# Designed miniproteins, single chains, continued (5): the designs that were tried, part 88

Each design is a single chain, and the fold is of that chain. pLDDT is the mean over its residues in the fold that is shown.

## One batch from the design tools (miniprotein)

Design m19054
Fold by ESMFold2-Fast:
Structure m19054 (fold): chain A 94 residues (1-94)
Amino acid sequence: SKEEELKKLLEEAKEKVEELLAKHPRDSVARVFLGELEELIEQIEKGKPPEISKVISAYESLIAYLEKHYADDPDVQAFVEELKKIKAKLEELE
């Protein structure tokens, strides 16, 4: 379902942010994004899925941060490209 796909994408984003935090444990901005992703996942699990616009905003903020702060990290930039493709699909559904 659409909610199952959304949850999987949020869980994948969460996993990548957790990997980032393992390498950069003092990145407080990444920790805030992790918390936001966890809240969105919890909303889906409670049967109250967030609005697509709110999910898009969270992805947009995360993408902007990762592009600026980890511009020279090819693994992070590969993840950013995946997030951009997901954002484009979410925008088609808005």
Scores: mean pLDDT 80

Design m19055
Fold by ESMFold2-Fast:
Structure m19055 (fold): chain A 88 residues (1-88)
Amino acid sequence: SAIEAAKEAVESAKLAIEYAEKGDIAGAIGATLSAIGSEIDARLDPNAPEEAIEAARMATKAGSYAVSGDIEKARELLKKAEELLKKV
């Protein structure tokens, strides 16, 4: 489901931030690509709640910022994604 895919995107984004904080940029990239895949899965669900799609999008952006070294922005976006998931 889109909700399950959005949850997977959030978990992948958490992993991307953890890898980036450890200086493992290759790991952060891999985790971010997983978040992108989960966002695509959420968007392919025709019954997807808007909040689930937005949570997955925010999670993917968090991973991208983590890869770029902006850990503060990545954590802000992850927090927003988690708050959106609480609404579904």
Scores: mean pLDDT 89

Design m19056
Fold by ESMFold2-Fast:
Structure m19056 (fold): chain A 95 residues (1-95)
Amino acid sequence: MKEEQIKLLKELFKKAFQKSIERQSPPTDLILLQDTFEEAIKIIEDEGDFSKALQMILDTAIAVQNPDTLQMILEMAKHFGDQQIIQQVQQALQA
């Protein structure tokens, strides 16, 4: 189960990251998003805490105002039923 969820998260992030490149997001924002994602995956692998990992990615996505990563987090949060993260993403997408 944990490995399947990590695989899904990695595939969704890859798609969001590619869309961000196509949208011509700043290279510094892309580097920060990738570094944050790698740290978030390590949290899941070491601690099993998906909520902490998604919150970390969400905080960075909000800071760089990246809508493709925000949409990815929304899909993952819906998959896990994480209502707190769903609400935070919906608010960020409306700003």
Scores: mean pLDDT 84

Design m19057
Fold by ESMFold2-Fast:
Structure m19057 (fold): chain A 100 residues (1-100)
Amino acid sequence: SITYSSVKKSLESNLSTLKAATGKTLTTEEEVALPLALIGDLEDVRVYVKKPTVTRGEVETLLSIAKKIEETSKKLPSPSLVKLSQEIVTVLKEALEELS
């Protein structure tokens, strides 16, 4: 089951991993694993925002973390990370507009 707490924890964990990868050459394993982790976050966010119990405050919190993931991804030599992080931000922004 996808919950606010599970999505938030995943986004925060992946942000930490991306930050640790900045200023380095990515390993072949990281070049595969990091985009896969963000694909998982994107899928979970898409499911979460469609739940009837979603609150504006929860989406705003997730969007704040997602924007930090996007900014960190821009510092890494991976176009896939930038694109995936931008898609997560877009899904959360659209969810906020629907909750207006």
Scores: mean pLDDT 89

Design m19058
Fold by ESMFold2-Fast:
Formats: sequence, C-alpha cells, structure tokens
Structure m19058 (fold): chain A 83 residues (1-83)
Amino acid sequence: SEKVEELKKKLGEAVEKFQEANDKGDLEEEIKYAKEVVKIAKELLELEPDNEATKELVKHILKGLAKISKSEEAKKILEEALK
C-alpha cells in the first residue's frame, strides 16, 4: 500500500528528528517528536491491524526511543503508547 510506505517513511523521519533532539538535549523538541512518532505509529497500526511485522516494528521503535529519552514527558508518551 502506498499509504503504508508513506507512513513508514514519515515514521523514520520522525524517529530521526527525535534522535537529533535527544542528541542536542532539546527536551521540548524531544516531546514534540515523541508525540509525532506515536501519532504515525497509531495510524500505521490502524492500516495494518493484523500485520505482525508492523506491530513488531512499532514496538521496537517505541521501546528504543523510550530507553534513550532524556525528557521524562517524552518517555511517558512513548511508554503509554506501548500499553
């Protein structure tokens, strides 16, 4: 699906922006991109509710970003999306 491929690309871009904010210690930008990652991830899961590879990709990304989060708010946003 073209929409799935577009969302995967947007997810990758949001992850990259999160990592850039994390590296700089920009807590406000980290929170902003945590929210964007969660939004895109939810849209991707809604389009592919039975796709195990998509579920594992989303889980891996959310857990990875939560682990490196410097912002407690960003970490909470990412961890709540895993529930």
Scores: mean pLDDT 88

Design m19059
Fold by ESMFold2-Fast:
Structure m19059 (fold): chain A 93 residues (1-93)
Amino acid sequence: SEAAALTKEQLLAALEEGLEAVKAGELSEAAGELAEALREGIENATDENIEELRKRIEELEEKIKAGEANEEEKREFVLLKAKLEAAELARKL
């Protein structure tokens, strides 16, 4: 619907402002990475991309449970979960 499209555009605009604040040194790098993950999730909210995100998250979750995940993989897990949540929200809008 038109209302849903406008809500998605407004959310993307807010995320772009957050990314500009990171570039200006106003926010932490971690906040910028989270904002970028949310933006990418919303922009790329297709059934195929959501399925790929779920598969990668499941692989990382199993590795974390086994105690085999490094810090980079744990960070990827958190960012991908945020990206998936944003993508699923965008599909409902």
Scores: mean pLDDT 73

Design m19060
Fold by ESMFold2-Fast:
Structure m19060 (fold): chain A 81 residues (1-81)
Amino acid sequence: MSPEEREVASLLAAFRQVGRRLLELLRAGKISGEEAEAALDRLTAMLKDHVAREHPALAAEFAAQLDALRAELVREIRRIA
């Protein structure tokens, strides 16, 4: 695995960890569903921009994987809220 591929894999793992934390906060009544979705959207845009600049060859694959993870997390947020 290349250093670039390792960085992209780490960013996907970090996104999953943030998503899990947002779900925990939502279940605890500490944030709203709208706040959780807004946080995910902001992070999604930031990570896509970062990978497009730093690793353009991996950007399309990363964006597809990130969008799939975001869609799953948004479904869980809307189910809880």
Scores: mean pLDDT 87

Design m19061
Fold by ESMFold2-Fast:
Structure m19061 (fold): chain A 97 residues (1-97)
Amino acid sequence: SLDELREEVRRLIAEVAKYDPEGAARLQELFDKLVNAKSIEEVKKIYEEILALTDELRDRLVAEHPDSPEAKRAVVALNALDFTVRRLAKELIKQLE
């Protein structure tokens, strides 16, 4: 399940990249840090940074491109990413306990 969660996160970041390549690159950097985190405290910190970034990117897309079908697809991917990263962080914490 952990490998499946990592693959799903990568797939969702790739979907975001179709519309927001800069935002997707920032998400990928934080995701790489998350999967290499060595403590529960690091996982929690990086997870919070990912949530803050997805909120920033989502709000920007909604405000600047409200009628864009591509932007709407990116927002859907960001919402799915929030859910999937939460599950991934929970599993990573279990492995570090």
Scores: mean pLDDT 86

Design m19062
Fold by ESMFold2-Fast:
Structure m19062 (fold): chain A 71 residues (1-71)
Amino acid sequence: GAELEETLARLRELLLAEGVPEEEVEALIKAIRAGDFETAQRLGVRAALRLPDEARPEFGRLVREALELVK
């Protein structure tokens, strides 16, 4: 839905701004959009390790929100 696409757009913007490679961002978004929770968790942890501590709470919130919208 529109809410999922808005949340994924915000997630993409945050990750790209923090220097996460585009290929990793798109793989995470694809896993979330597919409802592949196992892959999304694995890729999400990898992306989070690239982020500064200050960005991790917002990242975690956006991932949780997107996964809830896919359910």
Scores: mean pLDDT 86

Design m19063
Fold by ESMFold2-Fast:
Structure m19063 (fold): chain A 71 residues (1-71)
Amino acid sequence: TQVRQQLVFQLQQEADEARKQGEETVSALLKKAEEAKSKKKRRELLAKGAAAMYVADSRAMDLLQKARDVL
């Protein structure tokens, strides 16, 4: 039904938004890493970026799984 397709579309949109937010967070942290004076500080910022992306991807995967379950 159109209602089911609309729900799937909304869940996919939320998943895309979660990934986009993660990408923006990673980009900001990468910029700070480039400006970092110490190798240790740079590694800490890169690790924080990787963790943020993992959380965003996990959330997006959960939303996409809900979309698949609706189909």
Scores: mean pLDDT 82

Design m19064
Fold by ESMFold2-Fast:
Structure m19064 (fold): chain A 68 residues (1-68)
Amino acid sequence: MAALRAELQALAAELRALAAQSTDPEVRAGLLALVEEGERMLAADAPEEDLRAFLETARLVIESVRAA
């Protein structure tokens, strides 16, 4: 659990950095919304499986934005 929380916090920082680099306000808003969702899940003590699913989704979003 602690390792997953650390991974999610690292991804949140990566999402925020990517949002700060984005010139498209819609892309920025989407990335920040994903950060808020991750933080909401951590605050709600979401199940490990849900955290893993979120991490996978967040990684795919980061890759898609970087590829664009």
Scores: mean pLDDT 80

Design m19065
Fold by ESMFold2-Fast:
Structure m19065 (fold): chain A 83 residues (1-83)
Amino acid sequence: RIEEIRRLAEEAARAAREEGPEAMLRKLDELHSASPPEAQPIVLAARAEAERLFAEPDRERAQRGVERTLRSAAETIAALVAA
C-alpha cells in the first residue's frame, strides 16, 4: 500500500510534467481511491494545491512546486499508514 501510494504520487508528478494537468488529476484520483479514509483529505489538499500551482506561468517553477507538493503528501500519507 505505501509503495503504491508513492508510485501513484510519482506518476501524478510525471503526468504533470509530460502530459499536463488533466493527466495529473486523473492520477491523483487514483491516489485518492487507493488512500485510507484518514489520508483522503491530504490527497484532496494536495490536488487543490497542484491545480493552483499550474496557474504559475514559469513552467519549471510550476513543475517543481507540483513535485514538492505531491512528494510531501505521499510521505505524510506513508507516515500516517505506517503509524
Scores: mean pLDDT 78

Design m19066
Fold by ESMFold2-Fast:
Structure m19066 (fold): chain A 89 residues (1-89)
Amino acid sequence: SGAEAVRLAREARDLAAAALEALAAGEISAAEAAERLREADRLLQEAGRLARQSTDEAERAAFRAELAELRAVVEAHRAAAEEVAAAAE
């Protein structure tokens, strides 16, 4: 369902945020952060698949908009994590 798609996308956002926080705090390695960010991407891909299964066009459009916002947040966290990892050289 679209609601399930948004739930998975929010899980992806939370996972990406937690990975960035842990990496910035020195609690995990860059490799571990990359693994968690790959899992967040996998959740976003599944969320997109579920959103496409909606048969109501207006509901599908609304969930696509929410997914796009959540995806942007995950991508921002990924970019920040890559900058932290690069700075650790």
Scores: mean pLDDT 77

Design m19067
Fold by ESMFold2-Fast:
Structure m19067 (fold): chain A 65 residues (1-65)
Amino acid sequence: APASAAEVEAFFERELEPTKEALASSGTAAEREAFRARARGSIQAIADALGDEALRARLLARLDA
């Protein structure tokens, strides 16, 4: 079954958010941009599969924060 919006947000919180925070505090600009590009692509693909524009907007906002 496709992941629900809640499952995707939980995955982002557990897996991606700690990496984003670590890179924000100690990573290089190149490492941050590479991570952001990869995460952005994953967020877009998942949101497109679910047809959930609000989820895409929320996850991208969290990535950019």
Scores: mean pLDDT 75

Design m19068
Fold by ESMFold2-Fast:
Structure m19068 (fold): chain A 79 residues (1-79)
Amino acid sequence: LDAELARLDEEIARYEELLKKGVNPQEAISRIVALRIERALLEFIRDVLEKHGLPAPDELTNEFAAEVLRIWHEEEKKK
C-alpha cells in the first residue's frame, strides 16, 4: 500500500511538471485527475484500516478493496 502511494505521488508530480511547462496540458490534466482519484481511494482504504487497527496489506487486491468498502458501508449505515 505505502509503495503504491509513493509511486502515485511520483507519477502525479511528473505530470504536474509537464502541465507547468505546458507540454500537453489536456493529457496532463486528465492523468493527474485519474491518479489523484486512485490515490484518494488508497488513502481512504489506509485510513479505514488505521481507524480499525488493521494492518495494511503488502499488495492491494480486488477482494481486499471490496472488504474495506463493506466495512465503510457498515460504518456509514450506523450514522
Scores: mean pLDDT 70

Design m19069
Fold by ESMFold2-Fast:
Structure m19069 (fold): chain A 77 residues (1-77)
Amino acid sequence: SETLESFREYIEENINNLEKIEYIMELLVYNVETGSEEEQKLSFEMLEIAREIAEKYNNKEALELVEKAIEEMKKIV
């Protein structure tokens, strides 16, 4: 998916920008709460990509933001 490829590139470029990562995580949670089934599936795939990248770059603070989004999504679904 072009969307998932663009998302991966964006997260890799911005993994050390915690404000951008936090904002993106908030958007993904919002999409799960308010979006279509397709938007929910895409948001979960994006969350997994963000998690993989945070782990790859050993960015503990970014990983904590991703894990917070996962816990918030679990409360919705």
Scores: mean pLDDT 84

Design m19070
Fold by ESMFold2-Fast:
Structure m19070 (fold): chain A 55 residues (1-55)
Amino acid sequence: DKAVADKIFEMFLSKIKDPKLAAELRERKAAAKSRDELLEAMNEFGVEEVKLELE
């Protein structure tokens, strides 16, 4: 479910201390049209724990 993935992605973003990186990830989230695109973005930033929950 994309809505669940969106919520988990926001929780992940809240842990990022670099505001520039957080802004870039928010832009990628807004552009993502599917759960798979969100998972790809999270994989690029090494969020293995959250990926397991989304699968």
Scores: mean pLDDT 64

Design m19071
Fold by ESMFold2-Fast:
Structure m19071 (fold): chain A 100 residues (1-100)
Amino acid sequence: MEELEEKVQELIQKMEEIVLKAMEENTQEALEQAKEEIKKILDEILELIKKYAPEKAKEMSELVKETKAKLDAAKTVGELAEVVLDFIVKLYELLDSLKS
């Protein structure tokens, strides 16, 4: 499970870097580009969960679906950042539920 935690942490860092770059540019084009890149990372995290923790795959799939819908609804980079932070919190709660 260390490999899952390490890979997920790398993907979280990539999401944070995407959000920071979008915040620095603060344009509608940067916002839409960040949404698409984050959606790709969400799919990568889901595939990792399916591989290493298949018992959580349904819960993770639902979280990814909900997060993608919230990303589509985001109108500002600030709203994008809030959606990503909410996802990261829920992802850590899901990973913590795998302990035992």
Scores: mean pLDDT 85

Design m19072
Fold by ESMFold2-Fast:
Structure m19072 (fold): chain A 106 residues (1-106)
Amino acid sequence: MRERIERRSSANGLITTSSAISRLYDTRPLTDETKKKLKLLSKSATFSIDNMEKLGLKAAAEDVPFSQQDIDNLGKAADVARRIGDEDSARKLEDARKKLQEELEK
């Protein structure tokens, strides 16, 4: 029960933060304030990824099925992180996108 709640919380957190990154990047100019917000969202997304990996990324994907749109949002979040100079977050987001894409295709 508890591990499943933690996996679902982390997976939903990742979906929510990647969606927020996509929306903020598309709707706001890339000012220093917007870059700071995007960096914080990227750190929240990578924290969710780290928790999902600790609890089992495949199990998290089974508890919360990612849609193609959610996976596309992860790719966009990785591109945004790279554009704002957060290469570590960009790498983690892209790695998670690839793994979740593989789970969706099964």
Scores: mean pLDDT 79

Design m19073
Fold by ESMFold2-Fast:
Structure m19073 (fold): chain A 68 residues (1-68)
Amino acid sequence: SAELEKLRQGLLEFIRLMREAGVSAEVIRAAVRAEVEAALKDHADNPEMAAQIRALEEELLAEIEREA
């Protein structure tokens, strides 16, 4: 969906900026989790969207670990 793609692009840019600023992988992971939890609250009545947001979280956290 367009909303999921915007969230994905925003989080990828956020991760990139934090890496350029020398932020640790642990802090980046915590920040991504916080942003995802905020997005999940906005979609509390949509379990399908919540599942897609959780899948995106897992994808991004795995990427951060691989590049740590």
Scores: mean pLDDT 83

Design m19074
Fold by ESMFold2-Fast:
Structure m19074 (fold): chain A 79 residues (1-79)
Amino acid sequence: SSLNQAELEHNGDREAIREALARELDLDVATIEQAEADLLAGRSGEAVRRVLEAHFAKVAHRGTEEERAAARAVVEALK
């Protein structure tokens, strides 16, 4: 009725990888979790777009007006 040992190890590794990616990319764990859900559902383009949107949102927050305009153009091109 419970997960077997292999599933528990796999889930633990997935959580650790997710946390490591969030730290490496300076993104929220929730963003990584949503991207993972998109990938598992076969929506790889949506997963990539979500990560890029989160990344460029940070660029838009700390970037110049030109950098913010470029970030918005990239997000639009991903549609």
Scores: mean pLDDT 68

Design m19075
Fold by ESMFold2-Fast:
Structure m19075 (fold): chain A 93 residues (1-93)
Amino acid sequence: MAEELRKKAEEAAAKGDGKTAARHYIEAGVEYLGQKKYDEALEAFERAAEAGKDDLELQTQAYEGLAVVYAKQNKQDEADKYLDQAEALKKQL
């Protein structure tokens, strides 16, 4: 499922549909995170943040995903950075 979601995200991004791409990348990241595929989860959430840059809610979800993955990797400084970025975006919602 995660690979199918990633493929759908890449297809949406290629067509210029950033919101659809961001949603599918977030879903793929969550699935990869559940499978403990942290490198794939990081890449998916990073692409989601870029694709969803014009949507505060999607960008917030992507940064929250990045924070969770970094925390799972014991990279607390990176996790805190993305958590702070997500909180800053939430204040604009």
Scores: mean pLDDT 85

Design m19076
Fold by ESMFold2-Fast:
Structure m19076 (fold): chain A 65 residues (1-65)
Amino acid sequence: SREEAEEELVRLLMELLGLSRERAERVVKSMIAAGADVERALRLVRENPEDPERALAEAYVQDAS
């Protein structure tokens, strides 16, 4: 579900970037407000745990398939 993806992304950002829960939640909320796909963002971060910031940036780029 979206809520499960949001919570997992928050947890990963805390673990990988050392963010507080409040900061991680703010990042995820900002992504949602910008219309980013949180489930896609979660997949990209999971696939690129060595560079989570770049993975998040990719989530804002919509490549028309």
Scores: mean pLDDT 78

Design m19077
Fold by ESMFold2-Fast:
Structure m19077 (fold): chain A 79 residues (1-79)
Amino acid sequence: SLEETLKKLLEEIQKKVEQANKEMDDIRSEAEKKGRELVDKAVEAYRAGDYETASQYVREAKRVFEEANKKIEELKKKI
């Protein structure tokens, strides 16, 4: 029936949305972990007076978050 076909389509859409949300959460979690590690390294370099190395780690952390945001936006377009 049309009703059964619509129910199956809604279930398929729900599964795709749940999978996309999980992938986005995994990307955010990984970026937060990597970003934090880089920020911690930047802080240590700054405390040691190595401002060049500190600046490099800050730039790397920024790039990690920018790449993660780009991947999340690409995933949003697929749903």
Scores: mean pLDDT 86

Design m19078
Fold by ESMFold2-Fast:
Structure m19078 (fold): chain A 78 residues (1-78)
Amino acid sequence: MDKERDILAEAYLGLAEMSRAVARIAAHDPEASRRLLEVARRNVDLAVEAATPERRPEIQRRGDDIVAAGEAAVRAAE
């Protein structure tokens, strides 16, 4: 049960990281980048919901770092 929750949380963080990476590549299209960052934020929320209570602060911090990196990359491309 905890292992399955940990795997699911890691999977959602992986989807958030992928969305962030694609948003960086699509930085020349502000609308596409914005939508991809929204997808990244949603996957971070899902990762936190899936995580065990003990891991939620860790998963939230990692997710916040992914989103912040994506937002910084898009801003640098403007």
Scores: mean pLDDT 82

Design m19079
Fold by ESMFold2-Fast:
Structure m19079 (fold): chain A 77 residues (1-77)
Amino acid sequence: SKEIEEYRKKAIEYLKKGTEFVDPERAEEWAKRAEKASPEEILESAGGVYSQGPDEVKPYFEKAIEYAKKIIELEKK
């Protein structure tokens, strides 16, 4: 579904934006890995960084988690 593709794109976009604040080099690599990752893997990755990251980046990872959860929900339907 194009909707799943758009949510995946948004999850990766927010993951990249959040990680760019802490490590621009890792942000690009994590974004590229996320393109090949399952929604569950994106959720796990974003959740881990959200729990340990500074407050400034948490909104970005929170959005990445939100979009990953939306993909998982749609795939179960």
Scores: mean pLDDT 77

Design m19080
Fold by ESMFold2-Fast:
Structure m19080 (fold): chain A 85 residues (1-85)
Amino acid sequence: GSSVVMVTGQIVPKSGLLNVSQITELAKSIPGVKSASVKSALYKGKTVYDLFLTVEESAIAALEEALKKAFPNAEITLTVNGPTL
């Protein structure tokens, strides 16, 4: 893809905690990811990880697969913000 889009996401582990730096470095390791910011937050007594990314559209599928492979016991949601070109 030729277009760069903003992607927001959330990782919710089914048990335990994840490492923010590990998530950030994994996201940045994917070709086509231009920026990655990850923050831990508490939501209804659970630690969740909010992702704010700038990604080439063609890299979104690879990013999603990489996150799901690295965190198989987590629920992962990614949302593309803006037009898909």
Scores: mean pLDDT 82

Design m19081
Fold by ESMFold2-Fast:
Structure m19081 (fold): chain A 108 residues (1-108)
Amino acid sequence: SKPVLLVALEYSPTVEALVQELIKEGKPLGIVGKSPILDKLEPLLRNYKRGVAGATFTSIAQAVSYILEFDRTFPFSKIYLVGKEDELNELYNQLKGKVDAEIIKVVV
């Protein structure tokens, strides 16, 4: 099956629940997020054997760069964007039409 990408702009219980559900589905998983968020998710991911990509970012432009790079290597079926509405809309507008993946916005 095609991999899935999770992009975490904010940490919340919703992000943990989504990560647990994606692990349960057993799909190959990429994760891109702010460093403190990835540190909090590490205990959920360290034993997951189907991790394909991971990166931290400090800006939306850097996040876009990593997402497009990973999509070239691991064409995603879905990209989950998790964060505040304004940041999600900025990121979505920079990705739409550049990836074949279904982009799913998860507002927290």
Scores: mean pLDDT 84

Design m19082
Fold by ESMFold2-Fast:
Structure m19082 (fold): chain A 68 residues (1-68)
Amino acid sequence: ELGRDYVKAAREAIEKARQALKEGKFDEMREYIDKAVELANQAKAAGLTEEADRVLSEIERLRKELDS
């Protein structure tokens, strides 16, 4: 249950990062990405490795959109 809550929170942070990107708020986007990474790592520590790895892959794609 705890790990699932971390995955949910990480996905919510990713959605906030996407919203910040749409608004051109790149600093806020980076802050939400950092939060999502921390939450995904906590989910991984709680045993939800596959779900956390999928979230981390989504975060990496978002970071590449920033660098492009």
Scores: mean pLDDT 81

Design m19083
Fold by ESMFold2-Fast:
Structure m19083 (fold): chain A 66 residues (1-66)
Amino acid sequence: LKKLIDEIEEIERRIAELEREYEEARKAGDVDRAISLGMEILELRERLTKLRIELEEAIKKKKEEE
């Protein structure tokens, strides 16, 4: 459980950092950098969704053990 929570928090922090870089690239007119950062954000968001599903299933399993 803690491992999943820690991984989710790490990815959320990384997404927040990349989102700041994305906004800076967009404001600077750096289209190539903005696209690259946007794609990385999307990949991390997909991974985050999968981890959240795993966490929800793990919590459900733990509650059924009580």
Scores: mean pLDDT 81

Design m19084
Fold by ESMFold2-Fast:
Structure m19084 (fold): chain A 80 residues (1-80)
Amino acid sequence: TITVELSDGTKLTAKTGEELLEKLAKYMGVKPEDIEVTIDGKVYRTGKEVYEALLKKPVGSLFIVEAKGKRVTGRILSVE
């Protein structure tokens, strides 16, 4: 399970990368397939790749979510 915090203080918890992309898409008002997640300067577009990339990062690591010209910054709060 991954919990992330967005720049406005919104917390999202997901057990899979697909669930995380669905929750990010809902937050941003877009479709999951529109979501791009940037971690350490590399862009990921699938739930599996996003999940695996976030699992390799320490708690407190930042990431950027972009979709349809919208951008939000997030931070990893916990990985369980």
Scores: mean pLDDT 87

Design m19085
Fold by ESMFold2-Fast:
Structure m19085 (fold): chain A 95 residues (1-95)
Amino acid sequence: SPLSPEQREQLLKELAQLLTDFLKSRVDDLTDDEINTLSSLFEKVQEGDPDAIEKLIDFLQKQLERLKKDGSKQEDIDILNQMISLLQTLLESQK
């Protein structure tokens, strides 16, 4: 189902908060290139680029696989799962 402008704004605000929480938790474990990629893709997601949404989902899924293998905090895994879910909702709303 298509999102209203208000629903889209709320989803992007929730995604931005989750991204901020993830970056604060993982700043010492992320490379500068990973941080720059994440920031660039998120900017394009805010502009409504569906290719950027798909690329960000792929990036976050790869991070999720790494965190699961490395025995990382469940809280960090939960944040990634929530971000992926919100991005999938956003992507489906544009198709």
Scores: mean pLDDT 83

Design m19086
Fold by ESMFold2-Fast:
Structure m19086 (fold): chain A 92 residues (1-92)
Amino acid sequence: LTPEQALEAELGILEIQLAVAKLSFERAKKRNDIEGLEETKKFLEKIKDQLKVLSERARELGYEDLSREADQLMKEANDLIEEVKKAIEELK
């Protein structure tokens, strides 16, 4: 595997993890599960941190498209974190 292929694979895994987090959010929200929402928020923050590292590494290596894709997923993770925070506040 080239470094580019390795980063592409890692990005794909993070995209799947983000989709899982979104499903976890919907389930926790439907069940009024504050603990589940807090756990989903922590999972999203971990995904965001991993996307940031990947974006920085891709940019360092000149893989601009991978860096942009990671940045886009990071924005989606941030938006979802804000939705989770709102759901937690509404249930308190």
Scores: mean pLDDT 89

Design m19087
Fold by ESMFold2-Fast:
Structure m19087 (fold): chain A 101 residues (1-101)
Amino acid sequence: MEEDIELARQAIDAATRGDVERAVELLKKAMTSPDPEVQLLAAAGAIALARNGHVDEAVEIMEKLLKSPDPEVQKAAYEALATAYRVRGDDEKAKEYESKI
């Protein structure tokens, strides 16, 4: 739905600005969409959260995206998890997720 795509875009903007509460609310709402395009945008928002140091929130969002039946969304979630653990300095966990891509 156009509304879900717009919510996901707003989530990415909020995450990039460091508005963590707003980003998490919007990402959780966007993730209820079965649309792979919306789920891919949600993965991008989670990566932005991780890059801004909000790794725990990003990991929670990405773990939910791994339950998507879409293989492309699953790959994006694994890439995002690898990025989050790299930002955290957990190279072993990052490598484990990179091996699943």
Scores: mean pLDDT 79

